# Designed miniproteins, single chains, continued (3): the designs that were tried, part 24

Each design is a single chain, and the fold is of that chain. pLDDT is the mean over its residues in the fold that is shown.

## One batch from the design tools (miniprotein)

Design m8811
Fold by ESMFold2-Fast:
Order: structure tokens, then sequence, then C-alpha cells
Structure m8811 (fold): chain A 110 residues (1-110)
């Protein structure tokens, strides 16, 4: 799938999230812009997301695997992708949790 199209979906979805603060939305949009400029990072994050989704049935097991990622930019990317998927699936509380973690990590990396 076209990476630009996926990044556009992430940005549009973030803008629709009423439970995020303006600062949280800004940080997630900045991360999405970083994905547009670094397609290798986005591809790696999507690859990890797809691998974990196929391997684990329980969200708590997925969280443990994401927490083991040593590259903070990659970790923030995987959390962002999962958070957006959870929101699309109607799991807003879990989405907020993942997206807040992504923002907290990314805010230290800017």
Amino acid sequence: MDLQKEVDVLKKTVNSMDFLSDDQKKNLLDLADYFEKNPALFNRAVGIYLHLKGLYEKLEDIIKEIESIKDDKLKAGVLFIYGVELYILGKKDEAKKFLTKAVNIYNTLK
C-alpha cells in the first residue's frame, strides 16, 4: 500500500480524535510528518505492528513487546499506529492510552 496514503489516514484520524489535547494532536501530527520524511522508519513500524497483530491475540502481550523496543522513535511509531487502529475499531479508551504513550516518547525526541 502507498505509504503517503497511510500517513494521510493517520493525520485525518488524529484530527477527528476529540479526547486528545491540542498539544497531543500537534505531537502526533509532527510524528506523522516525520514518517513522510522517513519512510524507512514508517515501514519498520508498520512491519512490527503487522507482526505483533498476527502473533498475539491479547493486547497486554502486544504492549509488552512494544515496551521491549529499544529504539524510542520506532516504539513511538508502533504505539501511534496501534492507537489509530484501536480508535478506528471503536476502542477509544485503549486508543487514548497508546496515543498518550506515543506522544510522551515523541515529545522527548523532537
Scores: mean pLDDT 80

Design m8812
Fold by ESMFold2-Fast:
Structure m8812 (fold): chain A 59 residues (1-59)
Amino acid sequence: AGQYAVDNLDDVIKTVLDSTSVTAAKDFLEISKGIFSLVAPPEYAKKIVEKIDEALKKL
């Protein structure tokens, strides 16, 4: 379950980065980071946040 969420997030991040402007991608990823921090289990929330932070650094 948690691993599936992490794997799906990689695909979503890639799609967002390929499909939209850098500004819109950053806004989407920052909002998603906040949402996942609230709704995901703490252990998986940390992994999700780290993946989003890595994507943001590449923009």
Scores: mean pLDDT 71

Design m8813
Fold by ESMFold2-Fast:
Structure m8813 (fold): chain A 69 residues (1-69)
Amino acid sequence: SLAELIPEDLLKAAVKLVREKGRDNVTLKSIAEEAGISQATVRRRLREARMTLDQLIAAAEQEVLNEKA
């Protein structure tokens, strides 16, 4: 349900960064760089999806944890 509202490219970028750096080291800047867009564009797209950066990172962490369980 929540994952269906998350932009797929932002979720993929966040999942990769959580795997490589861990949740606590994932930033708006690193997601923007990985996705190939500006930080302002990431902020706008998250707002349009009615979600926060923390919610995106939490969803990415759950994807990584589900693969390890």
Scores: mean pLDDT 80

Design m8814
Fold by ESMFold2-Fast:
Structure m8814 (fold): chain A 92 residues (1-92)
Amino acid sequence: MEEAIRHVERAVLLLRKAAGESKNPEAQKYLEQAIDYAVKAIEALKNGDKEKAISYLEQAIDYARKAMEAGAPKDLVEEAIRHLREAIELVK
């Protein structure tokens, strides 16, 4: 569980960096949504709600992918998605 939280925290840091480097307003909106869901996943993990945590992590991944399609920095967002996926595997 603590390892899952660290992976999500790392993903949030990478997504925030991507948002700061992105000049596209649509990409920034999707990155903000991805960050919001990742933060909600951390809260769910701290509360022991695995089902909600997985749902929020999947939403964070979906919005991160949409941010990439809108022109967000691919390397940062792909690394964030890898951390979110690892968190899902650790929670299962």
Scores: mean pLDDT 90

Design m8815
Fold by ESMFold2-Fast:
Structure m8815 (fold): chain A 72 residues (1-72)
Amino acid sequence: SMEARLQELNSRLQEILERLGVTGDLPDMNRAERLALLESLRATLERQIAKGNTALQPLLDEVDALIAELRG
């Protein structure tokens, strides 16, 4: 269902944020709010990778996959 898919996306997003040191429950976000947050995370990860932190590449790939899923 659509609700189960959104819960899965929220869980994946929360895991990514927790790995980046962001603590606390995510509020209910609409698609545009989730996209804005993910695009901000992508920009941050791209800057870190460009500085030599290549260990973040799998996390960037996961963020890109979430953006693609939300854009449909």
Scores: mean pLDDT 75

Design m8816
Fold by ESMFold2-Fast:
Structure m8816 (fold): chain A 98 residues (1-98)
Amino acid sequence: MVLVDPEREAWLATLEDASEEEIIEEIQRALGLSEEERKEIQTPAKRHGLMVAYAAGLPKEEAVRVAREVEEAFNMPDEEGAERLRELAAEVEELARK
């Protein structure tokens, strides 16, 4: 199970009626992403990684890195990609505990 930051979880809950695109735009704004970083975080895989990292309480630099690595995992063969995603989930939990 993913470790979730309580304050960020509560804030995300206020967006329950928002579209995925609107939620991503609000996360990008909350993290202070540059225009280039926002344009990069447009694929479903990168958006998923950004949401997971943000919910876990990670800072901008780590959240953008996780978004990139989730997209790389989705471009791997299915079994290799699934293992990489499990490793990333464990890494996100360790970073969130620090």
Scores: mean pLDDT 77

Design m8817
Fold by ESMFold2-Fast:
Structure m8817 (fold): chain A 90 residues (1-90)
Amino acid sequence: MEEEKLIEAIIEEGVKVVEETVGKESAEIFREFMEELLKKGLKEVDDIKLAALKAYALVEQGYTKEEIKEVFKDEEKLEKVLLEASEKKE
């Protein structure tokens, strides 16, 4: 129960951050991608937090939902995007 609320809060906060920093269309892509991951069986809070951070980095760089799915299959590209997003943030 509390874990489901925390997962919902993580996704909602991520959507809000994407909307404020990237734009409303990118926030929609982020939400749709995260909801699809949940439907496919992603249920652990820490895994969802990490997936949200990765998805945010990708939408910030202008990736579409389909492109985000492809990058998630490539661990090396995903790590590079995360590092680049971290350096760009401040």
Scores: mean pLDDT 72

Design m8818
Fold by ESMFold2-Fast:
Structure m8818 (fold): chain A 86 residues (1-86)
Amino acid sequence: SMEELKERLAELGREIRAILRSWPSMDPAEQKRAEEELSRIADEMTELLREMGNEDMLARLQALQEKQGLSKPQVALAMYELLELG
């Protein structure tokens, strides 16, 4: 349902917020694992947006990736800000 998709998106936003809070205290190995987690979150958020039919946001993210070369972690952070999940 749309409610379940929105709740999952909010949950992923909370995961990003937790990573951002912990980032300044992370060692390089922890940062690498956090970047891998952000990459997973980016893929899941993209699929959720597709299931929700948010074509405007998908087009915006595609443009950022193609024109600015955003990595998957950067895509997750961009989605966090653009969807106001913080």
Scores: mean pLDDT 84

Design m8819
Fold by ESMFold2-Fast:
Structure m8819 (fold): chain A 105 residues (1-105)
Amino acid sequence: SQADLIQRIVEIAREAGKEVLKLLLNKEPLSKVFDVIKRALEEIRELARQLSVDDVRQAQREIIRIALELYDEMLKKGIPEEYAQMAKEGFIYGAQEILAEHEAA
C-alpha cells in the first residue's frame, strides 16, 4: 500500500539519522555523513517513484520532522551546531529535490 511505502521511507530516514549521529559522535568527517544521507535519499527516491505527488509531499513532511528531531538530539549530545545544521539541511534539501523531481515528471 501507499501507507506502507511512506512508512518504509520514514524507516530509511530514521536509520540514516541514527548512523549520521553515530558518525558525528565518533568525529568522523562530514564526507561520510553526506554519503550516508545521499545513499538514504537514493533509496527514498526509488520508493517515491511508486507514490503519488501527494504521498511524496507527505513523505517529505515526515523527513523534515525527522531531520528536525535529529538536529535537536545532536545538539543535546554536544555535536557542534554547524555539523548538526549541515546534516539537517542534507535531509531537508534532498527531500525537497525528490518532491520537485516527482512534480516535474
Scores: mean pLDDT 88

Design m8820
Fold by ESMFold2-Fast:
Structure m8820 (fold): chain A 65 residues (1-65)
Amino acid sequence: ATRPTSPEELQALLDKARAEVAAIDKETEARMAQLSDPEEIKRLRRESAIRSVAVYLRAVGEAVD
């Protein structure tokens, strides 16, 4: 059986994930400010959402395994 992640390790993984998502959000906001095409903005938002989900899934994977 895989050893459970310690509370400190879990907190560190969550803090790292939250920081990465916050960085993605800021990057997306800055890029959207430079775009005027609605389709490019929609694509950027979709890509940023996928990136954020991937960050949390990675953190959950590390916490479980």
Scores: mean pLDDT 78

Design m8821
Fold by ESMFold2-Fast:
Structure m8821 (fold): chain A 92 residues (1-92)
Amino acid sequence: EWQKLIEQAEALLREGDALLKADPDDPANRERAHALYVEGLELALEAAKIGGLADPSSIASLQQLIDRLRTSSAEEWLKEVQELAEVAEQLR
C-alpha cells in the first residue's frame, strides 16, 4: 500500500538522521544511515509512482539522486543527504 510505503520511507529517513546525530564520525553509523536513506528514498519513489503523489519528472529526479547516492563515496554521501532531504519534503 502506498501509504505504508510513505510511512516506512519517513521512518527510515528519520532513523538515518538519528544515527548521524548520535555519532556522525562512526563509520558504522554513516554506513547504516547511507543505506537507510537510499532505501527510504526508494520506497518514497515507489509510493509516489503508485499513489500519483508526484509528476514523472520528480520521480525521474529521485531515481537519479538515489543512483548517485548508491554509487557515491561516504564523502560525497554527506553532501547528497541534504539535497535528498529537500526533494523528499516536496513529495508531501
Scores: mean pLDDT 69

Design m8822
Fold by ESMFold2-Fast:
Structure m8822 (fold): chain A 55 residues (1-55)
Amino acid sequence: GEAEEIAKRTREGAYKVAKEDGALGRALGVHEGRLTGEPLAAEAGIEGAKQAGGG
């Protein structure tokens, strides 16, 4: 459903941001191409969704 697609896109956004930002990646314990901190990925995804909806 829509909620599932939004959650998936939000999660992908969090991974992209963490992967591209080396400083953020280290803070989140990200290895190149993979996020190791699941809870932080969820929080970053929520922020991404807020920016997309708030704009």
Scores: mean pLDDT 57

Design m8823
Fold by ESMFold2-Fast:
Order: C-alpha cells, then sequence, then structure tokens
Structure m8823 (fold): chain A 70 residues (1-70)
C-alpha cells in the first residue's frame, strides 16, 4: 500500500522524488530514473501517479512525495 511504501522511504528515495518533481525529464526518462532509484513499492506508486496525472512526471513525483511525507 502507499502508506507502507511511505513508512519505508529512505533519504535517497526522497531526494530522487524531489529531483523528479523539479526536473525537465520526459515521462519515459523519469520512468527509467524511478525504476533504478526507487524501491519497487515507490516505483509502483510513481507509475500509478503518472497514469492518474496524464504522464506528467513532475506532478506524479510531487504527489508521491506529498503522500510519503504525510
Amino acid sequence: SGAEAAARATEAELATLRELAGSDLSAEQARVVARERLSPELYELFMAALDAFDQDPRVAAAMVLREVES
């Protein structure tokens, strides 16, 4: 679940989400970064957020970050 992923987020994963939220990466490039740097649970949350927000990686990363930090 999202709450379980949030409870296990590392400082490195939070930094990756902040980087994605502030970057000019395409959705495809953002997916590669997320796959390499996030846990499987956070990666699945990011992919779900991408689907929900019209493949906008900045919005998707910001939404995941907000959920993780809540």
Scores: mean pLDDT 80

Design m8824
Fold by ESMFold2-Fast:
Structure m8824 (fold): chain A 69 residues (1-69)
Amino acid sequence: MLSDQDIARLVSSLVGKSPEEAKETVRSFLRSHGLEELADRLVRESEGKSAEGIMSLFVDAVSEERRRL
């Protein structure tokens, strides 16, 4: 399960990355936590977004996933 510490660490690692690096980092992180469907969805929704946009999308999606669990 995703902890607040894991999320904070990922968000910190996205600072200064390109949109493509941010997208791949988020995808790998979610897949490593068994959230492959969410990872694929976020990659599609990240098309044309900035790194900050990808980060915001990730935080929102993880918050929503926690509300469903």
Scores: mean pLDDT 76

Design m8825
Fold by ESMFold2-Fast:
Structure m8825 (fold): chain A 76 residues (1-76)
Amino acid sequence: SFADDAALGAQLVADSDEATVEELMDAAGLSAEERAAVRRILAAKAGESATGFGEGAAERLEAALARIARTARARA
């Protein structure tokens, strides 16, 4: 499901290094807005505060994470 793909994508971002996540974002063809949402997770993982939880931010993040998971699955 979309939610399962988004959850897998979140785990991949949490468990992967920044370079691997950037490669997956490129392979998944994420938009600038989706890349920004994923980079906020990377910044938080690196100990920097993530800010800006505006309208649609959660939906953009879930879409980006689902695309990352599907890209990783397709390449495996």
Scores: mean pLDDT 70

Design m8826
Fold by ESMFold2-Fast:
Structure m8826 (fold): chain A 86 residues (1-86)
Amino acid sequence: SMAEEILKENQALIDTTRKDIATYDLSPAQQAAVDADLAAAAEYGKLAAENVSNKEEYQKYLAAMIGHLLRALGIAVDEEIARRRA
């Protein structure tokens, strides 16, 4: 189904983002923050798939998923910048 295809695509994007972040040497606090954003992205990705037939709801949840993925990446980059300043 279209919902299953979108869920698979969303899960693949989250998995790729997790693998990219795993290349960073993060503090436990930054790793916890990243994990929280990745968990939120997974929930919004699921909601997007469940709402694939409603364009407005789909776009809202997809944007929320992407926002959390970008935030997780930003946390990893900010930690790397902070470490380079020390």
Scores: mean pLDDT 88

Design m8827
Fold by ESMFold2-Fast:
Structure m8827 (fold): chain A 74 residues (1-74)
Amino acid sequence: SAPVTKEEVRREMEKIEEIEKNSESDEELVEKLREYLKNSPNPEAVKIADHALVLVKTKNLDEDEVIEKLLKEL
């Protein structure tokens, strides 16, 4: 399995935020994220990025610390 890096997670976080900004509803966001995940060359990085964004935005946690902790769970 290819190792997931912190830089890949950050890039995927940016891509997910772009999808979020371009989505008009929660339903559209979920559908677009599923399509993006399905077509991703590194789906694990996308999953980690999505989880990291939720934790950063909802819990006001440090992005770098969240990414590092999630990467240790792989």
Scores: mean pLDDT 79

Design m8828
Fold by ESMFold2-Fast:
Structure m8828 (fold): chain A 67 residues (1-67)
Amino acid sequence: MSDEEIIEKFLERARASMLAAGVPEEVVEEAIRRAREIIKENKDKPLEERLELAERVLLEHYLAYRD
């Protein structure tokens, strides 16, 4: 499986989970956009580290929405 396929599956799963939790689509799309941006900005890092950074960004958006 390519890095791009792994990234897209990760983001697809995150989108589905946030929508299932009741987060509005607009907020979810912004969170996914920022997660993609972080992955792109850190292209020199291993895939695992890029996904960890993206997961933190997604979590921050989710928690901020609840506040």
Scores: mean pLDDT 83

Design m8829
Fold by ESMFold2-Fast:
Structure m8829 (fold): chain A 59 residues (1-59)
Amino acid sequence: SEAEETARRAIEGARRLAEKGEREGAYTVGQMGGKEAESLGDAEAGRRAREGGLEAAGY
């Protein structure tokens, strides 16, 4: 779904930012992707995006 694709892109973006040492950016991208997936009606995809961002940021 569009929400699942949004979550995947957010997690991928967060991982790329974390690789560059941009931990705050990784967290932010995950949170923004989570909000977008939730707005598309998929709370589970939103949760995965937020968790992926936190994990990439080292939390």
Scores: mean pLDDT 84

Design m8830
Fold by ESMFold2-Fast:
Structure m8830 (fold): chain A 65 residues (1-65)
Amino acid sequence: TRTIVASFPAGFDMTSLMDALADLGVQSFVLDPANNQVSITVPASQVAQVIQVIQDNGGVIQSVS
């Protein structure tokens, strides 16, 4: 597994991101609304797909571990 950390613009609607992640079968993520960040844990094979969803929703990738 890999953990992806991304940040979003202030006031971003996290519901849209959560719905997109759920559609991908992603169940392991933590929201930090105070910092407009999300931490997502997925299999290495799904990392590229999750990064694409984040970027399509206006997110910026902070790290991939």
Scores: mean pLDDT 79

Design m8831
Fold by ESMFold2-Fast:
Structure m8831 (fold): chain A 68 residues (1-68)
Amino acid sequence: SPLEKFLEKAQELAKKKKSNTLTREEVMALIDETDLPEAVREKVRELAAQHDEITLGELLSAIGEALK
């Protein structure tokens, strides 16, 4: 699943950084690397545009909103 791949890469990157946050640039790169559904891409991109650092929880929330 493209969504599972996105979340796996986000978790791996956060673990490598020893942090539960990703930068805007890291989130944007992950969007470009994964074939996410357009609605999910738009919501995650909006979140990244508003925040310099994004938590894994905020990413999950944005994805949940896009799937409704």
Scores: mean pLDDT 81

Design m8832
Fold by ESMFold2-Fast:
Structure m8832 (fold): chain A 84 residues (1-84)
Amino acid sequence: SRAQQILDDMLAGKLSAEQVRNLSDELLEELFRLIFGLSLKEYAGSPYTEFLIRLAKHAKVGLPKNREAWNALLDKLLELNEKA
């Protein structure tokens, strides 16, 4: 539930990259499970939607292996949201 709220806030442009980087590793894992494993229907209309669909299709390549890779991916999502 908290990870879902954080994802919703991120997609709405309410979170900074710094705020996301300060999340616990458990919350970061849950965020990537949501991005890779869940239906993206509820995120329709977000500038992140196309990027999230692409990530979901590539879920088989696995989750980022370390926090630096997770932060880099999250920075891309935040940048795409800002450019909408």
Scores: mean pLDDT 59

Design m8833
Fold by ESMFold2-Fast:
Structure m8833 (fold): chain A 58 residues (1-58)
Amino acid sequence: NLVESLKYDKYDEKPLKDGYYDPKEGISIGKEDVEKHKEKYPDNELIPQEEGLELLKK
């Protein structure tokens, strides 16, 4: 998929509900946005979105 190498408007293409979840900030991070998130919150740990949401459930 050639389009995967041509991502523009990273904010618009940011998959906020796919990939990982940050319980400290309460936000979801796309798999390709993980590196960017680590730059912003280097001390925050990321967990798979599905696991994070499950842990917060009860």
Scores: mean pLDDT 61

Design m8834
Fold by ESMFold2-Fast:
Structure m8834 (fold): chain A 61 residues (1-61)
Amino acid sequence: SLKESALEVLDEVAKLAGMPEDVVNALRQAIENGSSDLSPEVQSKAQEAVAKATAAQRAAL
């Protein structure tokens, strides 16, 4: 499913970017619930981490 695929991508991206478990767990909750009910600080950190991980993954390709 799209949800499971997104969660697997998140796990891979989190490892590449060295994301804190706290941020990874918050992103998992958002994906599972379809909700962005995260603190502004966590949202900002998550967005930066995802962008950084995406760049790292592209460099690995």
Scores: mean pLDDT 67

Design m8835
Fold by ESMFold2-Fast:
Structure m8835 (fold): chain A 87 residues (1-87)
Amino acid sequence: SFKERVGEALVDNIKAFGEAAARGNLKTAETAARFMAASLINAARMSPEIGKRVLEVVEEQIERLEKADPEKGKIAREAVEEALKRV
């Protein structure tokens, strides 16, 4: 369905942002985290079901970053926590 296709596209974008954050410098990680946070806000506002799916993928990307680079992980987590306060 259209809703399933939108959810899949958002998940693919989050994974791309996570990969960019992992490979880039701290500024790239911060920018990618802000895009992940924005996608999460939009997903949650559109549908709780899509929001939950996007949140799970965002959390996976943050955990990956925290394991590889604690400083990048902290930046990403803070950006997402700030986004969740607005939902």
Scores: mean pLDDT 82

Design m8836
Fold by ESMFold2-Fast:
Structure m8836 (fold): chain A 67 residues (1-67)
Amino acid sequence: SMEERRQELLEKADELLERAKKISDDVYKAVQIMREKIEQSTDVEEAESLLENAQRLIDHAEAEKKK
């Protein structure tokens, strides 16, 4: 169901929040906003895209921190 899938996406977003906290407050806030949008979404595909965007943000921020 959408509710079960939303919970899975939120659990993954919570993992990304833990990683974001280790990067910066700005990245953490950005991921929090994406998590809130996942919570409010009515479309599974939209919610999955938001999680993918959060994942890409974290991956990019971690890579930039290394440079």
Scores: mean pLDDT 82

Design m8837
Fold by ESMFold2-Fast:
Structure m8837 (fold): chain A 68 residues (1-68)
Amino acid sequence: ALAQLEALAEEALAGVKKMVEEGVPQEVIDRRFAAARALIRELGRERGVPEAELDRLLAQLTAGARAV
């Protein structure tokens, strides 16, 4: 369960990098990224991933997106 969410987070980061490279407006990137984060949290909760692990994963994902 967690490994699948980590894979989704990696895909979300790759998507952000690609959108930045393609010159997509930051507002559009932020909106799509927020949707991806919400989906990951929802799927994690449905699959019984502990909230602390979801918080760590989403914090890492957010930090990674800011580093792009």
Scores: mean pLDDT 81

Design m8838
Fold by ESMFold2-Fast:
Structure m8838 (fold): chain A 90 residues (1-90)
Amino acid sequence: DKLAEESANFFVNEIEKLEEETIKKIKEYVEKKDFESAEKAIEEFEKKAEELIKFLRDVLKAPTEEAEKKAKESLERLKETLEKLKKEYE
C-alpha cells in the first residue's frame, strides 16, 4: 500500500528530527548543569515518539515497525549522549 509506506517513512523522518532537536536541548541544559531539564527533554521525546507511533497505527493504519525501531534506537542514543555529557561536565 503506497500511502501506508509513504506514511511510515514520513514518521521515521519525523522521529529523527525530534531526536536532533532533543540532542540540542540536552546539550544546552547540560552546559547550564540543569540535568533535570535534560532528563525531562528525553522524557518529552519518548512521549512525542509514542504519540506519533500511535497516530501512525490507529489513524493511518500503517505499519509501525520501522518507526518503533527508530524511536527505540533514538531513545538509546539520547540516554547515551546525556550520560557522556554528564561525565564531561563533572
Scores: mean pLDDT 85

Design m8839
Fold by ESMFold2-Fast:
Structure m8839 (fold): chain A 90 residues (1-90)
Amino acid sequence: MPSKEKAEELIKEGEKAEKEGDYFLAGIKYAAAGDIYEQLSKKDPKYKPLAAEAYKKAAEAFRKALEKGEGPKVVLEANAKQSEERAEKL
């Protein structure tokens, strides 16, 4: 079962990945945290802003990965747009 603790752990892992210059990994970690917070928001609306912020961080990380040439452009652009859209719908 997804937990608040797991989402918080994923945010910290994403922040560590950014500090190490791995923006693609940071985006993946933030998006996973967003998914958990979104699931939790279905029972408790206090998690909606946390899900939106996590998806926003994921989109920003994927955009930075694009700037740095980390991985396939089409995958990074798609992941950034998906995270942006998920943040906006919350």
Scores: mean pLDDT 85

Design m8840
Fold by ESMFold2-Fast:
Structure m8840 (fold): chain A 100 residues (1-100)
Amino acid sequence: SALEEAIRRAVAEAEPEAEKLAEVTPEEKKREVMLEMLRRVLTRTFELIGAPEELIERAREAKTEEELLEVLEELALLLARSEEERAEIERDREALLAKL
């Protein structure tokens, strides 16, 4: 939930600038602009969740699709771990209630 809210907030903060850039950006540069916006969203998301400075720097300095994909994969792994930990806590709670 906290990570999902951070992503939503980062995207919402980037939307006005993305819309303005879409209106003035030539077709051949749209991909570069999209990658720059993704970098901004990822950097902001990491800041909002209190990620290690190393991950924030990697997101900020990412200039290629491969570098952005690596940062995205790390974000996806963080999201998956949070959901798995939540599921384990819920299972433990139900097991305790079943014994009462």
Scores: mean pLDDT 71

Design m8841
Fold by ESMFold2-Fast:
Structure m8841 (fold): chain A 85 residues (1-85)
Amino acid sequence: DAAAREALRAEGVRAAAEAARHALQAIKYAQSGDNEKAREAMEKAREAAERAVELFREAGLPSLADWARREVEELIEQAERLIEE
């Protein structure tokens, strides 16, 4: 069903955008020294990224799922480095 596949892809894109937003927020919190809020935002980013991966895989887009996971993890790793400084 092409309509169902497009709906899953669209939901995956929204989840990936939510994950990126949380990851960027984690970086901002880490830059301001709010390590507790940074860790909370990192957890939310991981949860949203996992939803995006599942949705993209269900849509038959495993390469896009892998790309989204890598991009979000790179942003989370940036926040982690800032917390450890």
Scores: mean pLDDT 87

Design m8842
Fold by ESMFold2-Fast:
Structure m8842 (fold): chain A 91 residues (1-91)
Amino acid sequence: MLSPEEREAILRLTAAEIRVVGLDVEAQLLEKQGMLEAAALAREAAREVGRLVKEAKEAFDKGDVEKARELIDEAFELDEKAEAEIAEMKA
């Protein structure tokens, strides 16, 4: 039986997975536009955010909901930082 906390963690994990896909798609678009440095940054961010999401899933599967939440928060922070840096490169 899922607790409200476990349900919240699953929804946030799903949102983080969507952000990884978004970064990969953005990297492909930037590369096609000739923005190679921004594309490389987006690919690096997708890899690092993806790693944190994987670690969060492993922590959640082991019953460590608090560690899973911390890793998810770190994943969102990295995504936001990468998006800001990419936006600055596009300016």
Scores: mean pLDDT 85

Design m8843
Fold by ESMFold2-Fast:
Structure m8843 (fold): chain A 111 residues (1-111)
Amino acid sequence: AAPVALLAIGNEEGPTASLRNIGFLGDVAAYDAWMRELAARLAAGEPVEDWVTHPAAAEIAKAMAERGLEGFAGQNVTPRLLEATIARLREVGETLGQTAAAAELIAALRA
């Protein structure tokens, strides 16, 4: 859940900026930018696992917990957002002929 939120909503500096951006999980432009970058790296044959998780995920989770936002984060990284990400990964994988790479990313997101 948290890695999907981090990948979808942005690359702002620090846990506080990332917490603010979690409120924008509906930011279609940020999500589209992430999907385009992911598609480009899949097409280039780069390791897909590097795009599934963010190094700051643990720090962001800690900052959220310290602010009493654990439940809020769970509500923002909903099954709806996860399933939308999975649907887009399948579509991109089919379009690029990289269904195996897409399946690997989907498996990582469901872990």
Scores: mean pLDDT 47

Design m8844
Fold by ESMFold2-Fast:
Structure m8844 (fold): chain A 99 residues (1-99)
Amino acid sequence: MKLTEEQRNAKVKPTPELREVLKEVGAKDDEITLSELLGLIGAYVTRKGLWDPEDPRVADLKDSPLGKILGRDRIDFSDFEALVEALRKHVEGLEEVLP
């Protein structure tokens, strides 16, 4: 999925559980842009060393707090639709930005 500039700059509100995890990588605001949210998730995966060493596009979230929140053991960051679907229940306003 290719996001428009307007969609990337749209404000979304992560749930308290997701926001608490993202505080480790500098999330301070209750509402952030979708682009900032995706960047914070990538930064969290990097900080915790969750990238698959055989495929750096894939994060192994097994036994991680992020994986527990999203209900995913693995996420392919090149599969934007799968990433969005994993986030849909944990981000308020996402369904208004991404139909």
Scores: mean pLDDT 77

Design m8845
Fold by ESMFold2-Fast:
Structure m8845 (fold): chain A 80 residues (1-80)
Amino acid sequence: LTPEQLIKQLRAFVERRITDPELRERAMEALDRIEKAYQSGNKEEAKKAVRELAEILREAGFPQELVDLIEQDLIDTIEK
């Protein structure tokens, strides 16, 4: 997957799985920051935004194993 494709899939996941409107908005904003930083060539800012997303997903009650997989997949995709 390209970063853009992965982010698109994660936006759909967030919309379907996060029922709290405030947490959903924060997660969507974090995904926007990842995409913008990646498109600007700023991998470090993109990875920082990935960590922010991971914190939001933990706050939303997702299992740590799932959060770790999402964080790993995003970081690996950004580093390519």
Scores: mean pLDDT 85

Design m8846
Fold by ESMFold2-Fast:
Order: C-alpha cells, then sequence, then structure tokens
Structure m8846 (fold): chain A 65 residues (1-65)
C-alpha cells in the first residue's frame, strides 16, 4: 500500500540520516533528508506528505541534539 511504502522509506531515510550524523557528515544527512522530502512531495497527497515530512524533520532535529 501507499502507507506501507511510506513507512519503509521513512525507516530507510532515518537509518541513513542517523548513520551520516554519527559520522559527522551532517551535510550528507541533510542531502538525503531533502531528497526524501522531495520524493514524498512528488509521490503522495499533500496532507500525507506534510505529515511524513514533519516526522523526518523532527527526527533530524532529534539526532542533532
Amino acid sequence: SLEEKARIKLAATKAKVDYYVRQGKVDEARKILDETIEWFKKNYPKELAEKYIKELNDYFDKVLA
């Protein structure tokens, strides 16, 4: 389903963001985050995309803190 694909993409993106932040490669983590945000915007209804984009941004802020 569309929701299943979103969950898989979220999990994969969070894992990659965590990996690069742990390596001190914050710019690479930001690039992956931004590419995934654009992917959600292109492939999902606006309301659902905004929900997942917020989750990704909140996660990124958490791993930087």
Scores: mean pLDDT 88

